Designed miniproteins, single chains, continued (4). Designs and how they scored, part 6

Each design is a single chain, and the fold is of that chain. pLDDT is the mean over its residues in the fold that is shown.

## One batch from the design tools (miniprotein)

Design m12187
Fold by ESMFold2-Fast:
Structure m12187 (fold): chain A 65 residues (1-65)
Amino acid sequence: MAEKEEEVRRHVRELLAAGKTPAQAFLDAVRHGRKLGLSPGQAAEVAARVLDEEGRADNGSKVKV
């Protein structure tokens, strides 16, 4: 379980590093988590937490979600 959540967290960070918007990263990460066997809700929770953390770390970033 935790291993799949870590994979989703890594995927979100990779998408953001590739220049995806938070909304795009969220949707893609939820889809990825589902392929790993997570429920849509669980994948969404993990992705949302990572996006919140990354948004806070980037001071001055204007994030539109």
Scores: mean pLDDT 74

Design m12188
Fold by ESMFold2-Fast:
Structure m12188 (fold): chain A 85 residues (1-85)
Amino acid sequence: SEEEKKRLKELRKKFQQLVSQASKAINQAKAAGQTDEADKAQKLLDKAVEVAARSPNDIESLEKAIKLAEQAIQLANQGIQKAKQ
């Protein structure tokens, strides 16, 4: 359906934005010496990319990939915050 095509396009755009945000946060955590948090966040991001790549036209898979990317961002940001203390 046209509605489903629009939803897929929106989810793909959101996922791309989150991947960019996660990569930036992971690099920042790594630069701050928070290698454990950065490595764990990278593994979550890698899983997100794999899920999206396996089923690029599946709404549920894209939503799962988005959640994994958001978790990667949260973990990387926790590392960054820890380095500031």
Scores: mean pLDDT 90

Design m12189
Fold by ESMFold2-Fast:
Structure m12189 (fold): chain A 59 residues (1-59)
Amino acid sequence: MSPAEITIAKVGDRYVAEVTNLETGETIRVTAPTEEEALRKAEEAARKHGLEVVKVTVH
């Protein structure tokens, strides 16, 4: 299981969360209207791709 980091930032009227695979540098991006929804979608995407979230950063 590969370690991943989730970073969340507000971009305009939306929140963008990026799930980065720390071994490969591959990134999955999700967008949501709230920070909580962005985090939830990012965690679901990480789990679906067999990634273990080791760090979450909110900007």
Scores: mean pLDDT 84

Design m12190
Fold by ESMFold2-Fast:
Structure m12190 (fold): chain A 82 residues (1-82)
Amino acid sequence: KEKEKREELASVARALAELARRRGLEDIAERAEEILKKLEEGKISLEEAAKELKEILEELGKKGMPEESIKSYEKLIEEILK
């Protein structure tokens, strides 16, 4: 159901914003928070939100986030969209 998938993607966006903020990556945290806001307001599609969250994951990986964590979140996003 779209509403359930939207809530689950919002949880991912919130988790990534917290992880980025804890690592001092303010620009990435702000982008994740913007995606969260758009998901909560219904202003972004599930497909576009997933794409933007995957881009955030790629940047977090380049900034030293463990590969296992990146893969875990990518798998979660893919599972939500099924």
Scores: mean pLDDT 85

Design m12192
Fold by ESMFold2-Fast:
Formats: C-alpha cells, sequence, structure tokens
Structure m12192 (fold): chain A 56 residues (1-56)
C-alpha cells in the first residue's frame, strides 16, 4: 500500500535528520561519534529515498 510506504519513508527520513543533528553536535566534542552518527544518518536518508521512489 502506497500510504504505508510513504509513512515508513517519512519515519526513516526523520531518523536520518535526527542522526544528522547528533552528528553536528558530536563533531565538535567527539569526532568519532560524530562520524558514526553521520554514517547512520546517511544510511537512513538512502532508505527513505528508496521507499519514496517506490511510492511513486
Amino acid sequence: EKVKLISKASGYYILGVGYYFQSELYEKKDKEKGEEYRRKGEEYFKKAEELFKEAE
């Protein structure tokens, strides 16, 4: 169902944004954690993009 794909994609997008903000916060204090959170954010953004395209 298209609605379920969009909802799941939105969830992944929100997670990606959250991890990206965590990355920015940690980048100044802990570069290692900042890089980890940035990688996780990118992963969730890619998952969101894939699901949004499937919903098209």
Scores: mean pLDDT 79

Design m12193
Fold by ESMFold2-Fast:
Structure m12193 (fold): chain A 75 residues (1-75)
Amino acid sequence: MLPAAAEEVDLPPLAGPDDSAEERARRLAESEMYGAGQLARVDALAAGASLEEAEAAARAAEAAVAARLGIPVRP
């Protein structure tokens, strides 16, 4: 199958009992932030926003999730 070049799966599977509790918690937090950012970006693009606006929306969504979880977001 040829790649669509529109989406990238850079997150490894959340698999296995070999992960520590801290690693699982970190992956869940990262997945939640990433998912929120991706949803905001997709929603912005679907609404006709530019790529720049979609990026801003994704960052805002990630920051909101980080604030909810009480963790800092690296710029």
Scores: mean pLDDT 69

Design m12194
Fold by ESMFold2-Fast:
Structure m12194 (fold): chain A 62 residues (1-62)
Amino acid sequence: MAEETYEAIRRGDSEAFARLFRDPATREAALEGLTRYIREELPRAVERAIKRNEERKALLEE
């Protein structure tokens, strides 16, 4: 399931991810889970970095 792949990536469980990716029956779902992780988590990480930068700028203002 794509959801299982997403959770394995979030946990850092490379073996579980590799197993899902190695099985042709689950490979398509594994690719969807990976794509979902990139789409949802990467933008959030960028957003957090932007927020940190904005907070730092506010501290430098009079």
Scores: mean pLDDT 71

Design m12195
Fold by ESMFold2-Fast:
Structure m12195 (fold): chain A 103 residues (1-103)
Amino acid sequence: SQEAIEAAKRDLEEIYDLYLEDLKKNVPSFNEKIEERLKKALESALEDIERGLFGGSLLTPEGVLYTLALSPDPARLRLVTEFAREYAKENGLKLEIREYLLT
């Protein structure tokens, strides 16, 4: 529903803001390139949610994958998760998966 889509967008933007603040405080190497990469990941995830793809995900440069648990396409979620694992492995990052549940 439109209400659920709007709620999901608000929640994802809130998660992004909290994560961005934590990165600025705790990562000495934080820079504009990392911020731009995160913003692009957020924009991609928001676009997926707008299209009704509740399996939208936000993959950070540090290997954190934020996923929405209400995905109508479990195959897409599995593909994104596998991609994130391979990306983290290739870049020497520890993959962390965080699920976001829509009510």
Scores: mean pLDDT 59

Design m12196
Fold by ESMFold2-Fast:
Structure m12196 (fold): chain A 58 residues (1-58)
Amino acid sequence: MSKEEAVLRAVELALQGRFEEAKALLDEHGISPKEAYEIAKELGLSEREIMAATLAAG
């Protein structure tokens, strides 16, 4: 999957409380907290979703 798809899937997992799976997915794709933040922002996600992606990566 693309990095954008990985961020979207990680947000879905995090919002379901599946933070370990979200983190593992982002780690597998080499996505840092900063990169997760920037990708989520570029995708037009909400502040809550951007925070979820960033925290899952870190």
Scores: mean pLDDT 84

Design m12197
Fold by ESMFold2-Fast:
Structure m12197 (fold): chain A 74 residues (1-74)
Amino acid sequence: GALAAALGLLAIALGRLALRLAKTKEALAKGIAGALLGIGAIITLEYTGDVAAAVREGVRGVEVGLAGLALALA
């Protein structure tokens, strides 16, 4: 469970950082999507106990959050 929680929290952190630095609508949208995927991973873990699904959502959240951050820094 710890990996899923860590990925979810990381996705939320990256999404928040992208939102803070966002200068474009695309960076803002990806920051929001990354944070929401991170929140979704935590909810999946807490309410379903499906660690594999939570890890998959967390990984996607991190990828989207990183893309948002990269756009914000561009």
Scores: mean pLDDT 80

Design m12198
Fold by ESMFold2-Fast:
Structure m12198 (fold): chain A 80 residues (1-80)
Amino acid sequence: MSVEEKAKRIADGVVLAVRAAPDATEEQIRNAAYSIALEEGFDEETAKKIAERIAKAVREHQGDLDKLREEVEKITKEEL
């Protein structure tokens, strides 16, 4: 799978999780993002970095899911 395909899959997974649980805590989002990153083949150290950055992005962009998707894709590409 290409870098772009991995980034999109993680972004879609995160957006879906936020939609399913809009009241989710930063910790719950971090845990979900970590699991998604591991499933997409990132190692534990990289998955932790991605998850922390995604949890912060969700906090900053809760009202704008399109911007959240773009930010998650950017985060995953930068950590590769």
Scores: mean pLDDT 80

Design m12199
Fold by ESMFold2-Fast:
Structure m12199 (fold): chain A 87 residues (1-87)
Amino acid sequence: SAKERAQALAERAKKLAEEALKLAKEILDKAKTKEQLLRAIAIILRAIGLILEAERAAAEGDVERAERLLKEAEELVKEAKELLKEV
């Protein structure tokens, strides 16, 4: 059902938020330049914003919006991870 799909998306959003917070801690520890720190943190903050919107959309049963926002957040988390690999 749509409600079950929304619940699954909410759980996925929660796990992604935990991953983003862990990555934020790694960014603070591993970034060697102010530019790397600011770029990576800006991307993570944007991802967290999208995750929070996705959780709300999922809670309201808006599965399509939740899926779109979560996919965008996943891409941003991946981008931040790739930025850190260059250090």
Scores: mean pLDDT 82

Design m12200
Fold by ESMFold2-Fast:
Structure m12200 (fold): chain A 59 residues (1-59)
Amino acid sequence: SVGDYARAALEALENRDVAALTEHLNALLALDPSFPVQSVAELQADPSRLLAYIAAHVP
C-alpha cells in the first residue's frame, strides 16, 4: 500500500491538489517513515524522489 499512496501523491502533485497531496504524504510517512521527503514543499520542489520511490515500490 506504500506504492498506492506514492502513486496517489504523484497524481495529487500533478493536479496541484495540496489537500490530497498532504493526506497521501502523511499516510505514506506513517507506513514508511524512511520515505525521503517529509513535507509538501520539498515534494513540490523535487518530485524526482517520489518518482524513484514509485519505481522501487510499485510492481
Scores: mean pLDDT 81

Design m12201
Fold by ESMFold2-Fast:
Structure m12201 (fold): chain A 60 residues (1-60)
Amino acid sequence: MTEAQKIAKEAGEKALKNGGVLSSEEAEELARKVREQGYDLSADQAGTAGVLTAHGDNGL
């Protein structure tokens, strides 16, 4: 798993605790961290990827 995927998974776990959605602040933070790893994603794209990653690993 790449560093960006680890960051996305952690954000996805936070989203699951909040009913399956990241807050705008959490999504922006995820996008910033993913960009620091060499990816250029919008906050919306990063938030969606995070939730999907957490669902895949948790079997939800």
Scores: mean pLDDT 61

Design m12202
Fold by ESMFold2-Fast:
Structure m12202 (fold): chain A 68 residues (1-68)
Amino acid sequence: VSEEELDREVALALVEIMVAIAKLDFEKGRYEDAIETLKRAIDWARSQGNEEGVKLAEEALKEIEEKA
């Protein structure tokens, strides 16, 4: 595993964690916190050049916004 592969895997894992935190906040009725976390996840994934992470966070944000 190269350094670049590790960085990509770590970046995606962090986005997955942020999505999980946002979903938990949404389940607890913390809709604003959930939306904020996902927006931060999108911005961070973009800064890392992680297109998969951006898409994952955007899909999660859309789901929460449709249900809020």
Scores: mean pLDDT 80

Design m12203
Fold by ESMFold2-Fast:
Structure m12203 (fold): chain A 99 residues (1-99)
Amino acid sequence: SAKEKLLQALDEAIELLRSHPKRTPAVQRAIDALERAKEEVEKAKSPEDIKDIFLRFLQELDRIMAEAEAAGDEETVEAISRAKGLLTQAYLDYLKEAE
């Protein structure tokens, strides 16, 4: 259940980015990162593995967002920020439910 909610949040974040009107390289990198995160979460054997995966991919989104900000692409920064916010909330909810 908790893991299924994380997978649902990943799907929602991916769809949010895919629906962005401008598919910049940064948006595509964020989509690719989240698709890899989803595959790793599906294969995860423990809550500790899931926590490691989520922290690593949230950090990767931060790096992509910083690169977009340096490029002056405010719309891409906003899109990645919204995806990150959704995932951060799902991760915090997972931490409350994880055994």
Scores: mean pLDDT 83

Design m12204
Fold by ESMFold2-Fast:
Structure m12204 (fold): chain A 55 residues (1-55)
Amino acid sequence: SPLSQVDQQVRDLALEKQAELEARRAELSPEEYQQARQEMVKEVGDTYDKLLEEV
């Protein structure tokens, strides 16, 4: 279904963004990591909302 495809796409995006953040973890302070993680979660959520509007 379209909803199942959206769920899979968002899951893949979240995993990709998390892997990217973890790869940069050694370059970030604990505060910068926490902020970047919050921004990542917001970005993934915003993307999910936009994709749901298209279904």
Scores: mean pLDDT 80

Design m12206
Fold by ESMFold2-Fast:
Structure m12206 (fold): chain A 66 residues (1-66)
Amino acid sequence: SLNEQARAAAELAKADPDAVITVEGNKVTVKGSLGEVTVEFESPTVARAAARDLAEANPKAKLIEK
């Protein structure tokens, strides 16, 4: 489910201080040493809010807004 994908993305960001969070359109991608998870949201506004929340919770992660 979307919630499970969002949880997997959050766990990747927590596990890897070098994780990269990318938001592009309606999609948020978290790339870490343990893998990559892409979560698709209903709108670009919701996706950007989710990406920013993840970056704020994981200050060592790099946030890329496209």
Scores: mean pLDDT 80

Design m12207
Fold by ESMFold2-Fast:
Structure m12207 (fold): chain A 106 residues (1-106)
Amino acid sequence: SEEDQKARELLEKAREALSNGDYEKAVKYFEEAIKLRPDLAEAYRLLGIAYTNLGQPEKAIEAIKKALELGLEPDAVTYNILARAYYLLGKEEEAKKYAQKADELS
């Protein structure tokens, strides 16, 4: 559909912004894509990366939880996002737990 094509274009722009370190732009493009397609588990996972790099760990955790709720299979990257977010919140035990889960999948 036209909405699916627009969502794909926004995801491409968001991934480009993410790879360039333009985390604010990445967030905006991912949010626009999600408004068109709220079932995009991968977009929520990548939002988690962007939010963690912006120093917004609570939003990163919420994004990852939504990705998992939508059926994303957790991988090492997913657990590393959670580990980093919990570390930024000063939650050392949770950070260690998720870092260990990431290592087990590496």
Scores: mean pLDDT 89

Design m12208
Fold by ESMFold2-Fast:
Structure m12208 (fold): chain A 65 residues (1-65)
Amino acid sequence: TSREAGLAIEIMGIGIEHGVGVRVEFKGDEIEVYLEGEDEAAVEAAAKDIEKVAKRYGYKVRIHR
């Protein structure tokens, strides 16, 4: 859906901004996000930004590091 596409684009943008690898899986009203990066502070910042964006889109988020 257009909502999923919008959220995916924003999440990918967050990954690029923080230099963090991101994989997203959509599960109805929930998303599973897999983060990978060498800098733990960057991964933490990306995770927080992703949680904020997902909430604005009305999705629950589960983050794996």
Scores: mean pLDDT 85

Design m12209
Fold by ESMFold2-Fast:
Structure m12209 (fold): chain A 98 residues (1-98)
Amino acid sequence: SIEDVTKEIGVALRVIGLLEDARLELKKGKYKEAAELLLEAVELVEKAYEEGKLSKELAKKLAEKVLEEAERVLAADPENEVAKEALEKAKKLLEKLE
């Protein structure tokens, strides 16, 4: 329905906003803030998918983007526990979406 499409777009835009904010924080060397935004992004993707507000295809695409950005944070800050958590949650979600 149009309402379901509107909800999916709203969730996708929120996740994209969190990913862009994470990239900006990473560029500033704010690895903790970048990692926290990525963790929020993957948790939002998982919750929205479980609630039927996000398609499997779009959830997979967004989780893949979180994975890529978490790997970038870990390349710059290898001991960042929040980035490791975001990475592991993204990997587990991608396995669930197979």
Scores: mean pLDDT 89

Design m12210
Fold by ESMFold2-Fast:
Structure m12210 (fold): chain A 64 residues (1-64)
Amino acid sequence: GGLPSDEEILRVAGEIYLGFGNYYEKLGKKDEAVEAYRKSAELFRQAGDTEGAEWAEKKAEEVA
């Protein structure tokens, strides 16, 4: 079997940080939520997932 691509690993990492952002947002921890969403956007962008990156950036702006 093949190993996951670097792009796939980065995309999954982006999804994980998006989850952390949602978690912190629900707890009212705005600063931590913004940091997690920004990290998610960076990871999605590195993975070539422009839609995921734009979504995460929008979530960071909405919480900030």
Scores: mean pLDDT 84

Design m12211
Fold by ESMFold2-Fast:
Structure m12211 (fold): chain A 112 residues (1-112)
Amino acid sequence: LSEGEQVKQKIKDEIKKAFPSWSDEEIDALVNNFLLLGASEQEILDAIDHLKKNAVSDTLVSLQAAVDMLRKLGFSEEAIAELEELLRRRAVSETTVSFSAFIAALQEFLES
């Protein structure tokens, strides 16, 4: 494996430890999205730790925690506002969004 593939595998292993109920496909999508943003290994691991600490359940996270993570990853306030609108349209409630919806919204934003 290339060094990039080794780093990706290490990150995937750490995410699986944090969220053992997540599918390999969900984990792969999230890692690919963060790498497309130019996030470092440490920034990705810090983001995963932040999501884990603010998780409502294995499938749900605080909408505010998701927004705070995007800000820490270096998103502009304009990008955060657009992503928050996408997240609110997919939200389970006024304060919570599923991890799957978060990953889908991030992918949609990056493909735009």
Scores: mean pLDDT 77

Design m12212
Fold by ESMFold2-Fast:
Structure m12212 (fold): chain A 92 residues (1-92)
Amino acid sequence: MRELIREAAVVYSAAGIVLAGAEFTKRLGGEAAKEAAEKAKEYAKKAMEYANKAIEAAEAGDLEKAREYLAKAKEYLDKAHEALGEADKVVE
């Protein structure tokens, strides 16, 4: 239980960092980076949403739902990293 909450909190924090990075890339990259940076922001927000749902499910004792939400949070975090990487290639 505590490990699931900790892992979800780590994913939430990582997604928050990606969100901040995407905002910065959007400011520096202009039009060319904007689309990829917006996708990174959307995926990061989804990762944070599912990480919060995983924490809520774990606190409610629904470990199966907590694992499902954590898996989705990780999936969206991976997509956010990929989108941010594409935005950075256009800026650099």
Scores: mean pLDDT 81

Design m12213
Fold by ESMFold2-Fast:
Structure m12213 (fold): chain A 77 residues (1-77)
Amino acid sequence: SAAAGLEAAAEAAIAHAERLAAEGRVEEALATLEEAIEQARRAREEARAAGDEELAAAAEAALRRLEAAREALRAAA
């Protein structure tokens, strides 16, 4: 489903950012998370406009996870 795909994409972005950060590539890790956040925000806006509550909820959950990962990375830097 689109909701499952969005959740999987967020998880993949977080894992990728964590790998980049572990390599000392913190700026690239942050850029990866910011790109994923922008995509999730667009998905949420489109889902809300379409009345797709399931997809909107998945996008909001993805956004919360991505923003938490970004803040954790910023705090560790």
Scores: mean pLDDT 86

Design m12214
Fold by ESMFold2-Fast:
Structure m12214 (fold): chain A 60 residues (1-60)
Amino acid sequence: GMMEAVAVKDYEAKNDLELTLKKGDRLEVLEVVGDHWVVARSLKTGEVGFVPKEAIEIVK
């Protein structure tokens, strides 16, 4: 199955490559990039971008 995650806190995008998140937003994890970042798709908006790994919890 797809790797899913949930936003555990609000996060404001700092540039056009990043996603803005609200706590409770659901995401598909596309790639884990090192120890700090993931590339994810918002299930709410369909937008793809970078999010801090600390802002999400991966569900499996």
Scores: mean pLDDT 85

Design m12215
Fold by ESMFold2-Fast:
Structure m12215 (fold): chain A 61 residues (1-61)
Amino acid sequence: MKLSLAVAAAILVAGAWFDLEVLGDREGAIRNAKIAIELAKEAEDEKTLKKAEELLKEIEK
């Protein structure tokens, strides 16, 4: 049962986006994106993993 990890990863991606776009908190966005990547890998959720990795790349430009 990995659904709770996938949900947590999706929430962290949303939180990272909010931190970056609304609050301008780049460090918070990076932390949340990295945690989301780890949770998405554990959950084997390729969609959330791809979104988290793309978000992290955008932040680290």
Scores: mean pLDDT 76

Design m12216
Fold by ESMFold2-Fast:
Parts: sequence; structure tokens; C-alpha cells
Structure m12216 (fold): chain A 83 residues (1-83)
Amino acid sequence: SLEELEEKLRELQKKIGEAVKNGDEKKKTELAVEALDVAIKLTDLKIEEARKQGDEELVKSLEDAKERLLKEKAELEKQLAAL
């Protein structure tokens, strides 16, 4: 559900903060990739709702946002592979 994904994202953000405090770069990057996966799922739900509303401009904007999230995830996965 939307609420479960939002709660998951909040918990991941807390864990990222802990990894930063501990100097754990690998764990920080792993958690950041997981957070992007959750953000992509949230964006998909928002796209579905926008389509139900007939808001074609919002759908386009959210699809563009999703493309940016996917590119960011791919870049972080490359960084993680180098760690």
C-alpha cells in the first residue's frame, strides 16, 4: 500500500543516516538503492492515480520523474559494484 511504502522509505532514510554516522559507505549506498526502489514504486502508484483522474500532464511529469529515478538507481548500482 501507499502508507507501507512511505513508512518503508522513512525507515530507510533513518538507516542511511546511521550508515553515514558509522562511515559505512557500502551500507549507505546499498540502502540508497533500496530507497530508490521504494521511490519508484511510490511514483508508479502516483502515475496510476493521475491516470484515474485523467490528468495527462501529471502522468507525463511523473513518468519523467520515474525515468530520472531509474537512471539514478543505475548510477548508484555501478558505484556499489565498485565498493
Scores: mean pLDDT 88

Design m12218
Fold by ESMFold2-Fast:
Structure m12218 (fold): chain A 70 residues (1-70)
Amino acid sequence: MEPSLEELLEELRKIYEEVKADPNASDDFKKLVEDMLKRVEEAVKHFSPEEARRIAREALEQLKKYIEEH
């Protein structure tokens, strides 16, 4: 089962709020999460819902990879 665009956006926004509120999160990580959220929000404005969902999923995968590698 693939998550919906709304579920992916909710997860991204939750990660953004948690990272933004965490004083121990690095500036690089805060910037990465902010950039990913902005990228997905721009995709929602300019692409089809299907394409925006794919971009959101890829953004979440990149964030999870960053967390695992850093």
Scores: mean pLDDT 78

Design m12219
Fold by ESMFold2-Fast:
Structure m12219 (fold): chain A 57 residues (1-57)
Amino acid sequence: EEELEEFARRVGELLAQGKTEEARELLLKFLKENGLDNAEATSKITGLALAYADELV
């Protein structure tokens, strides 16, 4: 699931830049396109994105 970690990094970068709306839209689109619209995948990606955003700032 390296693709989820790379994607979480991209979302984290947007969050670090204060682009919260873009980060949200990107996350929802990715989940829909990859059939990952379940609670487990959403929680994992969100957690990783927040961790990356914290490291980037």
Scores: mean pLDDT 71

Design m12220
Fold by ESMFold2-Fast:
Structure m12220 (fold): chain A 52 residues (1-52)
Amino acid sequence: SLSDRIAELKKQLDELIKQYQANKDDPEKVRELMRELAKVSEELMRLVDEQE
C-alpha cells in the first residue's frame, strides 16, 4: 500500500541520516550518503503528494 511504502522510505531515510552523522567528517562518504538521501527524499515527497 501507499502508506507502507511511505513508512519504508521514512525508515530508510532515518538509517541514512544515522550513517551521515556517524561519517560526517569523511567528505567522500558524506557525498555518497547525500546522493542517496536526495533520492529517497524525492521518492518520499512524491508519494506523500500522491497520497494527498
Scores: mean pLDDT 81

Design m12221
Fold by ESMFold2-Fast:
Structure m12221 (fold): chain A 99 residues (1-99)
Amino acid sequence: SLEVLPLTGDNFRRVVTAVSTRVGVQRAMDMLVRAAGRAGLPTDPGVLLQSIGSFSDDQRDRLARELQREVDRDGLGDVIAWAQSQPSDTSIVQIADAI
């Protein structure tokens, strides 16, 4: 459905930034770590953040899918829709990279 938009690797950082803005960095990191675990990716926050830039498209897509599940479970589907509606803003992407 349109309420359950697929998270692509290209939209991943926008969604992480949007979630962090809505729920705070710590809760966003907890959601990201749980998503990473289900995607078969590193679950240590430091390792995960360092590795995100080197992920393959398949790894990014798996992480995005599991992050979508976390966001949907917590009733934050509007955050995904909002993040995907934003123009390509380098500053927003770079903030997500710093998380």
Scores: mean pLDDT 63

Design m12222
Fold by ESMFold2-Fast:
Structure m12222 (fold): chain A 64 residues (1-64)
Amino acid sequence: SPEELQRQLDEFERKHRERIEELRKQAEASTDPAEKKRLELEIGMEEGVLEIHRAVTRLTLERM
């Protein structure tokens, strides 16, 4: 149902945002510029995955 799909999206977003925040904490705690750059790239990739998932779910909901 649309409501179930929306709940699944909300839970996915919550867990994914928690993951992104953990990566941000690691980046802030790191003293190595190369490590910081790698973590910042990882954060960008994770944010991209979230945007794609949101877009796909929105398109699916529009068809229901």
Scores: mean pLDDT 82

Design m12223
Fold by ESMFold2-Fast:
Structure m12223 (fold): chain A 62 residues (1-62)
Amino acid sequence: MAMSKEELERETMITLGEMARTIADRTGDEEGRRLADQAIREARQGNIEEARRLLLEAVKAM
């Protein structure tokens, strides 16, 4: 039972997603930006594993 762990994972995924979005916006990477946006949405909903998967895809698109 790790509510603090789940909360930390969600906050971390949101932060990493925001960073990925910023990098994609700076480089004009529309695909990376879209994937980062999806990762942030999933993380905010508590879907941490889906957020992680989308974030990895966003990073690969860069």
Scores: mean pLDDT 79

